# Ledger of designs, part 25: designed miniproteins, single chains, continued (5)

Each design is a single chain, and the fold is of that chain. pLDDT is the mean over its residues in the fold that is shown.

## One batch from the design tools (miniprotein)

Design m16836
Fold by ESMFold2-Fast:
Structure m16836 (fold): chain A 68 residues (1-68)
Amino acid sequence: TEEEVERYRAEVEADPDNIRAWLGLAAALYKQGRLDEAVAVMREAVEKYPDNPVVRGALRLIEAAKAK
């Protein structure tokens, strides 16, 4: 829901080191079919956490879903 998107966005803004908040935001956007926004969020997360395999993996999965 939009409420979930706003909640996770607020959590990311309050603590950018909260990787679960980044993943939650991307998942909420993905569930709403907002794939471009979900990709953008995960690309930003990868820039902040380039060595985190979970963040990198989530970006790849969302990009694959967006391709079709």
Scores: mean pLDDT 81

Design m16837
Fold by ESMFold2-Fast:
Structure m16837 (fold): chain A 97 residues (1-97)
Amino acid sequence: EKGQKFKEEVMKFLKEQFEKNKFNMEEAVEKIMEISKKLFPEKELNREQARELLLQLLLMLYLESQEGKTPLKLNPEAVKLAEEELERLKKLEEELK
């Protein structure tokens, strides 16, 4: 599905950045917008939406790392962002339950 392909492209980019011992949130947001434009040229993604997607993907990568499913180690900034997103989702889940 197109959404899964978009997620895979972004995850590949993030994993490559962490393997190279680099990560910058602003660059990652810009890259997400670039990938979105390439895959969905008629569906424009704004910066807020790209940031939300980045946080979701960082959380997924963080959980995979903690479960031992990947040897990839997130940098401290990415870990903090993933943990903040996890707490936000836990609060949302409690409200929706």
Scores: mean pLDDT 75

Design m16838
Fold by ESMFold2-Fast:
Structure m16838 (fold): chain A 77 residues (1-77)
Amino acid sequence: SPEERRQAIIGFRITVISGEIYMIQKFYPEADQSMIEEIQNIIAQAREALRAGDLDTAESLVDQAVDLSQQLNQQVS
C-alpha cells in the first residue's frame, strides 16, 4: 500500500540519520554534544511517531533531524 511504502521510506531515513550521528560521535569528539543530543531526541520522537502510525509527524521530525545534522556537519567540516 502507499502507507506501507511511506512507512518504509521514513524508517530507512531514520536508520540513515542515526548511523550518521553515530559516526560523528565516534570520530569527531569535538562535535557539539548538545546538538547531537537534540538530534538524538528528535530521532527518538520520529521513531515513536512512526510506531504510532503518525507518518506526517514522523516525516516532519526526520526533516528537522536532517536540517540539524547538516548544521552539525558544517561545524565539523
Scores: mean pLDDT 87

Design m16839
Fold by ESMFold2-Fast:
Structure m16839 (fold): chain A 90 residues (1-90)
Amino acid sequence: MEDAVTEVDGEAVGPDGSLEFHTVTETKGDTKYVKVKGKLVHGDKSAEIEAEAVLDSNGLTLSASVKVKSTAPLEELETPDVTSSKVTVK
């Protein structure tokens, strides 16, 4: 069985900010490694999100981790006013 890599990029833009994400799925044997990197901007505040998940051959989650880096405390970070969420896949 050969290693395979699939990449998906997405972007959502609103009047008060933007959300960008990049997803990499790497298949090694019977295991899938999913990595997601996202960047959220709202006004003068921003947050970067890095998530990783490991899935088995049946798509069950074996492990997951999420890291968030923000220019402001999470309690002060408001989501952009996205009145319509449209995700475009590249």
Scores: mean pLDDT 66

Design m16840
Fold by ESMFold2-Fast:
Structure m16840 (fold): chain A 76 residues (1-76)
Amino acid sequence: SDLEKLKEGAKKIEEELPKVLAYINSLPEEEKKQVLTGLIQHLDELIAWVKKNFPEAKEVIEKLEKVKEKLKKELE
C-alpha cells in the first residue's frame, strides 16, 4: 500500500515536471533560482526519506534522482 503510493507519487512528479518547469521558466530570474533551489532541497529530503524507509524502492529513488538532475540543470 505505502510502496504503491510512493510509486504513483514518483510517477506523478515525473509526469508533472514539464508543466512545473514551464511555470518556473515564466518567473523572473531571481524568483526562478529561489523556487528551483527550494524544490531541489525538498526533493533531496524526499529521496533521503525513501532510501531510509523503503530501500527496496530502487525504481522510485532513480526516478526522483532523475527529476532532481533536470531541476539542477535549470540552475546552470
Scores: mean pLDDT 86

Design m16841
Fold by ESMFold2-Fast:
Structure m16841 (fold): chain A 59 residues (1-59)
Amino acid sequence: SSTIEVLGELHREHGLSAEQLVRGLGWGASRDASFGREPSRAGPEELAALRATLARHVP
């Protein structure tokens, strides 16, 4: 899915670990997004929230 592709790009560009991805997803889900459950169901808004969340919390 596009979510998996976005996660793959973030991993390559930012060196995100699985733990960092899980932390980002958890933080986003507790706010406004549900993308932490099933990435394949994430819509464009959830993908944008995921990218923003990971960018804030991952070095």
Scores: mean pLDDT 53

Design m16842
Fold by ESMFold2-Fast:
Structure m16842 (fold): chain A 64 residues (1-64)
Amino acid sequence: GMDGGYRGLAGFLGKGFRGGALELGVSQEEADARVQELLSKSPKDAYLGLQKLTDEVIDQHRKS
């Protein structure tokens, strides 16, 4: 179902963000905390929040 899809995508994005966090200038502790906070939301909100966070951090890193 759609909820299962969003949950899976949120989990995937969360793992990717945590795995790449140090390379993007984010501490592992901060990355873990932010991912956990976002994953506590509804599946759709978790997915959208993690996508926004990932895009924002990547954009900031590329502009730096």
Scores: mean pLDDT 78

Design m16843
Fold by ESMFold2-Fast:
Structure m16843 (fold): chain A 89 residues (1-89)
Amino acid sequence: ATLEVEAEITYDEEKKKYIAKVKITLTTPEGTEEESKVLEADSLDELTKKILNLAYEKAREYSPNPVIVSGSSKELSEKKVHLKLTIKM
């Protein structure tokens, strides 16, 4: 099975928080499942940790030893970041 996580991170000036729009795609032999979540944190580091923890918890439902096979981040501006993570289970 494969878990793909894509997140768009932006800073909300009104709330003074970082907001992540997270899309999780799980591909198994039985089919593909998609889930979307919104996460918030006071710092980019905290938000990134929340995204990674969410991905790891999902992956652990399928394997005790999930393996991160790729990860990328792209800064689109000082307040906008795209993250992509792929985990094999």
Scores: mean pLDDT 79

Design m16844
Fold by ESMFold2-Fast:
Structure m16844 (fold): chain A 64 residues (1-64)
Amino acid sequence: MQEVLQQARLAHQAILDGRGPTPEQLRAMEEAVRQGLADPEIRETWLRLQHSVQSGRDAARELG
């Protein structure tokens, strides 16, 4: 459990550094948010990232 939170924080830090997080760190961030263990800052960053990904995917589908 603590390892998941630690990886989630590393993912958040990587995003702040402008380096994109690793797939493992992204997965840990998702798990922490799903479990309700994530800090509010991490949860907000995850939701923002999900909205960006969803919007990008939706635009790509509309463009064909």
Scores: mean pLDDT 71

Design m16845
Fold by ESMFold2-Fast:
Structure m16845 (fold): chain A 69 residues (1-69)
Amino acid sequence: GPAAALGAELLRRMGERGLTARDLAERAGLSVSTVNRIARGERGASREQVRRLAEALDVPVEELLALLE
């Protein structure tokens, strides 16, 4: 589902950039727990959270938002 697709993409992008969940949380202004739950597909992300994650990963927000469709 969309949450699993978003989580998988976050893990892939983090791996490519050598970022930990803590690094991504600090960059996105989210808690480490929130990033971990989203990355595992255990919860969905709000559009605002997706925008912050996209900015933190230096990717177009539209690429991550497309995974929620």
Scores: mean pLDDT 84

Design m16846
Fold by ESMFold2-Fast:
Structure m16846 (fold): chain A 92 residues (1-92)
Amino acid sequence: ADEKFAEAIELEGELLEKQIRGEELPEEEIEEIAKEAKELFESLPQELLDRLRAIFRAGDEAAFEALLKTELPKAYEAYKKAVERLEKLLAE
C-alpha cells in the first residue's frame, strides 16, 4: 500500500516538474500518467482511502502530512522529495 502511494506521488511530481520546465506534453500522455497515478492511489486499503478522502475534502494539509508520516513513511519520503524538487525548480 505505502509503496504504491509513493509511486503515485512520484508520477504526479514528475508530471508537475515537466510542466514547470515548460515541456509541452501531449494530452494523451498527461491522461495516461494521471490514470496510472489514480489506479495506484485507489489500490490502497479502503480504510486509508476513506481517511485520505476526508482529509482532502477538509483541505487539512497538516493532517495529510501527519497521516503520511505515521502510516505511510515511504509515501511521506516521496512527498517530501517531490516538494523539495518543485521548490528548487520554482527558485531557478
Scores: mean pLDDT 73

Design m16847
Fold by ESMFold2-Fast:
Structure m16847 (fold): chain A 65 residues (1-65)
Amino acid sequence: MSSTIQELRKKAEELRKQIERLDHHMELLKKLFPGDEEAYRMIQEQRERLSEQAAELEKKAKELE
C-alpha cells in the first residue's frame, strides 16, 4: 500500500477519534449542564465538520487504492 493511501487513512482515523471524543464530551455536558443548548450545538457543528473531512479522506484513499 502506498504511503499516500496510508497517510489519508491515518488522517481519517485521527478525525474519527476526535469525533468519538466529542460524542463523549456531549454526553458529559448533557449530564452536567442539561440546559446548555449552545454548547450542544457547537459540539454538533464541529462533529459534522470532522465527519465530512473524514469522508473526503476515505474517498481519496479509495480512489488511490
Scores: mean pLDDT 80

Design m16848
Fold by ESMFold2-Fast:
Order: structure tokens, then C-alpha cells, then sequence
Structure m16848 (fold): chain A 116 residues (1-116)
């Protein structure tokens, strides 16, 4: 799961760079943030995520992916003028990441690229 999720996050970041929706420098900052969140996720942060979404067994990898992808999707859609969609898609991405649902994450990214 963790390795598949890391690969999915990396592929998503690369797809958004290729689509011209984020810069390579933004992609590198997001990758560093993802690694830092995964390494430094606290038990309190994980417990908070479980409470907020009603999910169990949120791992540091799932927390890092969810936070990183939510920020990324919000940024892309805000720049595209899709303010209402930004919140909805960011929330969907965070939930899918916390559930380890890679298929839903891929679907969300396809929809985000189409909207932007």
C-alpha cells in the first residue's frame, strides 16, 4: 500500500507538471513537503485525521499523501478560477488518500486536469 501510494502521488505530480498546471519548482517543493510530512507525522496529527474523516488506520504515508494532494488540487483549481470545485476535489482527494483508494485518486486527477 505505502509504496503504491507514493508512486501514485509522484505520478500525479508529474502529470500536473506535464499538463502545465504546476511548475517543476512547485513539484519539487510538494515532493519535499510529502517526504517531510511522512517522516514527521505525529500520533496527534494521525488521530485528528481519523476523527475528521471517520477513517481508521490512517498511516503517516496516507496522511502525507492526503495533505499534499489536497493542497496541490486546491492550488491548481484556484488558479483555474474553479473556487467551488477546489474545496470539493481537495476533500475528495484527501479522503481517497486516507482510505488508500488509488483508483479514486487517479479518477480525481483526470477530472481536475479536465476542469483546469
Amino acid sequence: MAEQLRKAVDEIIDRLVEAGLITPEEAERLRKQYEELEKNATDEMIAGARRALGVEDVTPEQLAAGVTLAQLISRVLYRAGKLDEAGEYAGRAMRAAFEGNIDELKKIVDEVIALA
Scores: mean pLDDT 80

Design m16849
Fold by ESMFold2-Fast:
Structure m16849 (fold): chain A 70 residues (1-70)
Amino acid sequence: LQQEQFQAVQQVFQLIEQAREAARQGDYDRAIELLEQARQLVEESPLPESVKQSLLDTIDRLLEEVRQQQ
């Protein structure tokens, strides 16, 4: 991966982990906010399509799960 792509992927995973932690604490609004930020970062980042698809699929599944908990 190019350094910029690596940084983007790292930041996306960091946001996803923060979102999972927020959801575990019952802070679903924060979890949704973090997942939406991760989704936007994936869409705007110059990542390979396969990587984008994998990350967006993960984020969408987590968003659905968190929203079901509300």
Scores: mean pLDDT 82

Design m16850
Fold by ESMFold2-Fast:
Structure m16850 (fold): chain A 103 residues (1-103)
Amino acid sequence: MDKEKARELLKQGEEYYKQGNLEKAKEKYQQAVELAKKSGDNKLLAKSLANLGAVYREMGEYDEAIKAYEEAIEAAKKSNDVILYTASSIQLAGVEFDKELAK
């Protein structure tokens, strides 16, 4: 139940993100992260955290984006998801550059 609901919320968040509704995307991804943690699904958790990090980055919430991507990397390691690990690591580096440029 929690895993299926987390996947539904992840999909809803992606739809809002594509529409440019960052606040709604953030809300749905935060809910997906909570349910993914409860379900113990590290792959779903990594994906939800990576998507949340992307929304934080777009909103200029760089410290929140860094934290989300760091947590996504750890979850991806636990699930042996090399693609999510690599993608999240690249995005983390990008957020560090965005944060430096904003100073």
Scores: mean pLDDT 87

Design m16851
Fold by ESMFold2-Fast:
Structure m16851 (fold): chain A 71 residues (1-71)
Amino acid sequence: MEVTINLEELAETLRRALGSSRSVEEIAKMLGEEARKAGAKVDEEKKTASGKEEDIEEAISRVVLELQREK
C-alpha cells in the first residue's frame, strides 16, 4: 500500500512523544531524508513524503532511534 505522510505534523508528534530538544523543522528534515533513502518521494514545498507503507515505517523507525540515541 502507498501512503502519504505530512513531515511537519509527524515531526511535532515525535518531538512531543520523545521529548526531543530538536526543532520540529530539524525532525521534519530528518524524516524527509530517511524517507528518500527508503525509496519514498519527498515533496519539499508540501513537506510530504509518499511511498510504500513499509518504507515509510522504516524511515520513521530510523528517525525515532536516532532521537533516542541522542539522550
Scores: mean pLDDT 82

Design m16852
Fold by ESMFold2-Fast:
Structure m16852 (fold): chain A 56 residues (1-56)
Amino acid sequence: MIELTVVEITADTVTLENEKGLRLTVPKSALDKLGPVKVGDRFTLEDVVKALEQYG
């Protein structure tokens, strides 16, 4: 399973990085279903994909 770590948070985006060094930047509002996020938080790729699917 691919884990994603929050590496950066801006006013409108959250950047996540997987174990292979690939980064994914998503709207902060898209992660509302995962709860409050902080740098260093870990999520599964599945949880992030599900949150994005429900966002739009």
Scores: mean pLDDT 77

Design m16853
Fold by ESMFold2-Fast:
Structure m16853 (fold): chain A 78 residues (1-78)
Amino acid sequence: EELDRDIEKVRELIEKARQALAEGNLFEADVYVALAIITATLGLKEAERRGDKEKVEQFKELMEEIDRLNAEIAAAQA
């Protein structure tokens, strides 16, 4: 339940970051990505602590998506 809410929050933050990037608001995109990284990192740590392999995999997949988005934002800032 708690971890599912964290997963949804990370997805929401990723979508907000994508929207900000599309609008050229690179500062706002960076802020949403930073929040997504924090939320996903804490969620991954909690999932690992619980031994919830399914949630660990979901958070790792979200972290990969965040890494790709972060690279797109960095490229747009160059």
Scores: mean pLDDT 87

Design m16854
Fold by ESMFold2-Fast:
Structure m16854 (fold): chain A 68 residues (1-68)
Amino acid sequence: SSREDRVEIIYEYIKKEYKEATHKSEEQKKKGLEQFEKVVSEHLRTHEGASEEEIEKLRKKIKEIKEE
């Protein structure tokens, strides 16, 4: 439960950071999201024991931010 809640909090934080980065180009913001996705996915896998299903759910949500 706590891990799923943390994934949702991380997603909302990433989304907010992306929307508020008004001084960066769209390409720079997308690169930032890609880097954040890699770091967070690795942390969840290695340090929090998140399943690949939970990681894929977060990755899909982050990808949606880039496509909007």
Scores: mean pLDDT 74

Design m16855
Fold by ESMFold2-Fast:
Structure m16855 (fold): chain A 86 residues (1-86)
Amino acid sequence: LLEIIEKPFKMLEEARQIFEEDPTPEGIEKSKEMVEKSVKESREIYERTIEGKSSPETQEYIEKKYKEIEEEAEELMKEIEEYKAK
């Protein structure tokens, strides 16, 4: 259960790597899609954790990780937009 939230984090890391290593229009678009997918999947995991009546400890852990994903995603998207602005 706790391991399931690691997948969105890995997607954000891959998105950042694509942006840093290959900031072409295609690379940027792929990076953006991965960021959006990471946020969506982390939200779905969080919602499932609440609906599934998981322990308070599990809910707190997943909520914390979800917030971290949202913050990292927002930061990466800001960096991409600043790069495009030149």
Scores: mean pLDDT 79

Design m16856
Fold by ESMFold2-Fast:
Structure m16856 (fold): chain A 80 residues (1-80)
Amino acid sequence: SDEFIEKAEEIVEKVLAGEISPEEAIEKLKELGVPEGLARHIVELALKLRTEDLSELEREILEGMIDLLIGVANVVVEKQ
């Protein structure tokens, strides 16, 4: 649902802002019904985006990957 995507994006934004720990973000995504492995992968990409010295193109690619994985998580939570 759009509500799921909004909540998942909010969790990712909090990781990017350094407002929550990676483990807290994983637990929050799991509370939304995201499988642990997928939650960890999303958070690891967000951390890479936050902490790595990336080119503009690399940032766009990682942001696109995060958005894709959130979309996959939405399908998993709502249809499985």
Scores: mean pLDDT 84

Design m16857
Fold by ESMFold2-Fast:
Structure m16857 (fold): chain A 83 residues (1-83)
Amino acid sequence: MLAELLELSRAQQPEALAKRLNALGLEQIGVKEAEHIIVLSQLRPASKEALLALGAPEPVALLAFALSKQDQALLEQVIQQLS
């Protein structure tokens, strides 16, 4: 899961990322949200709160932070929380 989502993010594939996140139960993530996740994940954020302070919606901020940390357990927790 994490490796696949990181590959799609690094390859700048927002449509494929959105589709994969929808398949994981995150139907609220569209192409625009996926584009935002890709950009924010690459900022090396210190915390999810830093991304929220930039005005990112909670699902976008949480997913971007989990991908930036490359932490499978954190990503699974975020997906379960948002599903």
Scores: mean pLDDT 81

Design m16858
Fold by ESMFold2-Fast:
Structure m16858 (fold): chain A 77 residues (1-77)
Amino acid sequence: SMEELLKELEEIIEEIRRLGDEYVAGKISRAEFLRRLGELLLRAHELMQQLPPEEQKKQLERIEEVLREITRKILAA
């Protein structure tokens, strides 16, 4: 269902945020951060392809904002 897809995307977004925090805290290497981020983004992309275009755009903008937040944290550290 769409509700299940949106819930799984929400969980992936929270995992991306947590991954960013782990990297900023020095708990994982840059290589490990990029590998795990790539896997999460690929999974998010696969789920988004199952959504209607309007919802795809909304979820993509949401992911882009989270990535901008993480980038700002990395540059400030």
Scores: mean pLDDT 88

Design m16859
Fold by ESMFold2-Fast:
Structure m16859 (fold): chain A 87 residues (1-87)
Amino acid sequence: SEKEREELREKRLEELRERARKEREEEIKRADEEIAELLKNKDYEGALELGIERGMELIETAVRVIAEANEAVRAELGESLPAPVVA
């Protein structure tokens, strides 16, 4: 029973990690496509500027998502913990 609960928690953590990774990959793909379009139009300065700006936005978004996910997990774990039996 204890081992089954540990395995289920491991699976849930893996799913959360995979979701976060996929969201990051999608953000990177979108930025890369926009930069590619600028390069196609020979706008090298615009491509560089957008690359820097989007890179910073992606980092800020990742930090925020991680912080919010950690807060949500912490709140849920805290709420799920039964009150300790005062001995």
Scores: mean pLDDT 68

Design m16860
Fold by ESMFold2-Fast:
Order: sequence, then structure tokens, then C-alpha cells
Structure m16860 (fold): chain A 84 residues (1-84)
Amino acid sequence: MEVEKRAKEIAEELNAELPKSLEEQRLVVELAEYALDGSEEALIRGVALLAQRLLKAPAAKAEALARAMLAGDAEAYRKLMAEL
């Protein structure tokens, strides 16, 4: 179970607790990989993934929300959040 091992390593580096669910462990690993990529597109993907998992946003709205956040477009961000 490489996902659990990798999630544990990331949690230890962040001085945080290991998530109990496999879904949360997978989320932590995917977010860390996007952060390590360092590109703007990877950052958009990471934020979109958080919006999908935590806010239950549809994929298209999650990506639009992530792009609005990174562009500093407060009006688009507010409109998208109201539609969740």
C-alpha cells in the first residue's frame, strides 16, 4: 500500500496527523505531487481537487474556481462559490 506510506511521509513533514481514510490519504499524495510539480497548471489541479473533495463541486466548476482563485478574480470566485 504505497499510498498510505507516502501519505504518512507527507503528514510527518507537515507535522500533521495521517488521514484515516484511503480517500483522504490519496488526496494528500495527489496534492503533494501537484505541489512538487511547481507549475501553475499543477497548482490549479491541486486546488480543483480540494474543491471537488471538500465542497463536492463538479469537476468543471472546481477547475473554474481554482483558476479564478489563482487569477485573483474575486467576482468569478464569489459567483462560483454561490453556485455550489
Scores: mean pLDDT 73

Design m16861
Fold by ESMFold2-Fast:
Structure m16861 (fold): chain A 104 residues (1-104)
Amino acid sequence: SMAKIEELEKKMREMSKLLHQFLQAVDAGDAAAARKTLQQLIELLREAGKFTGVPQEVTDKLIAEVEALFEGLLASEDLLKRVGLAIALVGLLTEFRLEALKLL
């Protein structure tokens, strides 16, 4: 249990780092770097879901929501909308962490 919690926290820290890199790429207008970072984040979410036993349907729904927020961030030049979408993305990762912890 404790070792699994420590491993989940390591994965969550890497997800936070990837999210920061993704947002920096979006701010720089680098769509290619943003898409690459998003794919790395999605792969890490799938790995964390399998590792913690989160149902595949839950991880698939989360990934779809992350992808939708990503497209919204790339399409928006409005600062307030971009901030709101970024907060929503952080919220999704937080909800995933809480759901994963319930299974450990």
Scores: mean pLDDT 82

Design m16862
Fold by ESMFold2-Fast:
Structure m16862 (fold): chain A 100 residues (1-100)
Amino acid sequence: SEAEREARERAEREREERVRNFELTLLGALARAEGVADEVLLEISKLPREEAIARLRALLSAEQQARADRLVAEFRARLDDEEAVEALAREFEEELAAEL
């Protein structure tokens, strides 16, 4: 149904937002760990999220960029499992409500 499609699209947008926010936080932490000055990180924090992500990635070594990519992929995988568990819990609650 259209309602099912809209719910799926909304869940996908929310999932992508969580992944992007995690990536931004992770990249900032890695840049600070590599010795990027706090004043530079503060200026980047004023940028739109996608521009901040791109600029932070440009400041990282190739090895740290690869590390960030692995951690983002692992977070995405856990996020998908978490949503599956939440969906199952919701279906179970709806079945219990229907039986009462």
Scores: mean pLDDT 77

Design m16863
Fold by ESMFold2-Fast:
Structure m16863 (fold): chain A 74 residues (1-74)
Amino acid sequence: SSPAGRGAAAVVGAEGLANGGVVSAEEATKAIQQLRDGGGLSEEQAEAAIAAVKALGPESSAREAADAVIRALG
């Protein structure tokens, strides 16, 4: 897995764990955007990660969201 994929998965996973193991697509999108704004992701990487989380539906488990982000970013 790429460092970008691991970083994005970590912030999405942490957001989900803070909410009892479930993360909304909106929460995941905000976490990914914050990582992009901080320089942890390119715009393209952030768009790919957001698309992957949205493809899971409006809510997913922290693990499913983190796994989807890792697959999207490598």
Scores: mean pLDDT 84

Design m16864
Fold by ESMFold2-Fast:
Structure m16864 (fold): chain A 65 residues (1-65)
Amino acid sequence: MEELEKRLEELKKNIEKSPYSRVLKAEVGGTNVIGIKDSLEGIGQAISMVGLGIEIGQKTEIVRL
């Protein structure tokens, strides 16, 4: 639990540097202890989606014109 709280605080600081900070901060900053896992899972899913997008981009790069 404490490790997740430290990770959440670090992620909050990273989100504040993002142009999405005003939207994501509302979702993360309003999260209590019960919702910490949910917020981290949501961020993890977003990262996974970005990873998928990059992988798809690389595959389309492999498919030569």
Scores: mean pLDDT 53

Design m16865
Fold by ESMFold2-Fast:
Structure m16865 (fold): chain A 100 residues (1-100)
Amino acid sequence: MSPEQARAEAEDNIRTAREHLQEAREYLDKASKALKEGNVDEARKYLDKAGIHIIAASLHVAGAEFLLGPDHPEVQELRAEVSELIARANKLDAEVEKAK
């Protein structure tokens, strides 16, 4: 792969990962709100949607890491964000299970 092609693919992976992380955050916020309102089934549906976006983001972060290396600042930032959202999703999943 040429340096120009690697850069373009890395930029595409970073952009797509950020889009999925944004969607995951929005769905986690909706899930949290639904749970607070007692809508456990709605919270579950939003949590599942957040999970799909977290998985998609993780795959694109892996693509960027392959092209740029693990020490690249944007790769480290995205990996940290993925880990934070996984932790948030797991906490919310436990709260949904306790509410059922």
Scores: mean pLDDT 90

Design m16866
Fold by ESMFold2-Fast:
Structure m16866 (fold): chain A 66 residues (1-66)
Amino acid sequence: SDVDLNARVNRAAIEAARRLGLDPGATAFAVISVLVEGVPIREAAERAGLSQRAASEAVRAVKEAL
């Protein structure tokens, strides 16, 4: 279900944030926006207050963990 996917993505995003030195809440929000909600990386990064590079690296790390 989307709820189960959201929980898995959230856990992986928090772990990626820890490794990348990013804010966990902002990173989880950006990654969920991209992978669960289909928001473009640039827009998700802007909304989360992250750079596009940070958001892109977090999304890549989460995809590799899933």
Scores: mean pLDDT 85

Design m16867
Fold by ESMFold2-Fast:
Formats: structure tokens, sequence, C-alpha cells
Structure m16867 (fold): chain A 109 residues (1-109)
């Protein structure tokens, strides 16, 4: 469907924006680790919200499932990229992982 194709493009664009945020934060020498964590958390929450908005437009169950699987894979890849590129304490890394798991559960619901 056209709705599914538009949803995929929008989710991919949203992933690209979050990847850009992670890259910017990895190079930012002025921001604290806590400020970087808060920016990452907002970016992840915004990505999940965008996915939910697009899922609401798709009526086909198979297409909904494929978009959910794509979004979950994107969240996992974005988490790995953030943990590799942005210096965070073990406690901050655990907080980010917990947020990603919560957003994955939210998307699956």
Amino acid sequence: SKEFQRALVFVEASEGLLRMLIWVLSRDKSASEEEKLEALKRGIENFAANVEEELAKIKDPEQRERLIEHAIASLDALLDYALERVPLTPEQQAELRELVEAQKARIRA
C-alpha cells in the first residue's frame, strides 16, 4: 500500500536523523555525559512516537508487523551505535538500554 511505503520512508528518515544526532553528540566536546544521555533519550522517544504515528495509518496486519520488525531492528542498531560512539557511564548505558526495551515493548503493543 502507499501508506506502508510512506511509513517505511518516514521511519528510515527518522532513523537517519537519530543517527545524525548520535554522530553530533559523539563529536561534541562541550556537552556533559548527562546532557548527551538526555538528548539520546529524547531522540529515541521521538523515534518511537513517529513509528506509532505511522503504524496508526496502516490497516493491513502483515504490513503493520513488517513495520514493527523494521522499527525494532532500527532501535537495536541505533542503541548499538550510540553505545559505541557516545561516552557514557555503565549506569547511563543501563538507563539507555532500559529505555530502548520500554520503547520496543510500546511499539509491539
Scores: mean pLDDT 89

Design m16868
Fold by ESMFold2-Fast:
Structure m16868 (fold): chain A 93 residues (1-93)
Amino acid sequence: SEEERRLREFEEAGRASGEAGLYAKKAVEEAKKAKTPEEARKIGKEALEWLEKQAKEAREKGNEGTARVLEGWRDETQERFDEVIEKKEQELA
């Protein structure tokens, strides 16, 4: 039914958001602990590629809400990695 479909989509979006948030937080924390800006960039690239892939897969399955949530996490996570990398580059200059 339409109501059951909407409930499933809502639950999927919530679960995906929670998973993405935890993944992003862990990846940013690992990047902060990285010894070099290059290591932090590698962690960031892998994390952003994973989030983009998850968003693309959600959209391909017709779940636009989940895709938009994951794209939001990708964009916020990119900004956080840029800040971490800039700070590490300044520390090694």
Scores: mean pLDDT 85

Design m16869
Fold by ESMFold2-Fast:
Parts: C-alpha cells; structure tokens; sequence
Structure m16869 (fold): chain A 68 residues (1-68)
C-alpha cells in the first residue's frame, strides 16, 4: 500500500540521518545547524529538513523505493 511505502521511506530517512550525524560527530564536523536539521529528520522523518541538510552540504541524495 502507499501508506506502507511512505512509512518505509520515512524510516529510511531516519536511518540515513542517524548515520550522517554519527559520521560528522566522529570527525568533529557536526555544526549546531546540521545537528538541528538531523535531529528533525531522526525525530519526524522530515524530508524537507533532510533536503535542506543536503543542499547546505552540497550533496545530491536520492532515495527511491523501486517495484519490480
């Protein structure tokens, strides 16, 4: 179902955000602004916050669920 796919996508955004936060923290590169955006994604699965983080860091990130 569409709701189940949306839930899976939200969980995936949370996992990716948590991994990015851990990596940046280990490097001493976690800014307060990045932490705030990442915490929003981890808490709520907020796609807009994730996209803002990617833009700030000059990254192009695509996450797609593909049916075959």
Amino acid sequence: SMEEKEKKLKELYKKVANAIKAALDQRGELTPEDQELLDEVIKNGDKEAFEKLAERRGLTIEIKIVER
Scores: mean pLDDT 76

Design m16870
Fold by ESMFold2-Fast:
Structure m16870 (fold): chain A 87 residues (1-87)
Amino acid sequence: MLSREEQEERLRELEEILREAEAARHTDPARYAALVDEGVRLVLEYLEQTRPEHTAHVREVLAAASPDERFVYVRAAAGELRRELEE
């Protein structure tokens, strides 16, 4: 499991990416997709450390997902991490 400091840094990174992706969503689809992919990569790194057996399956599912579906997934993951930190 990641330390609290590592979780706080990861959440900060994810929230920054999500904010930039939202700003690019309707103006620059290529930038939006790239930012969402970066968010997915950070979430997969987190899963590799906590549930490595699930990482390959999640990666396959997200690779088949639309950019919007991947954005929703990253947002949900960030929200769950925030909940853990606020507890």
Scores: mean pLDDT 79

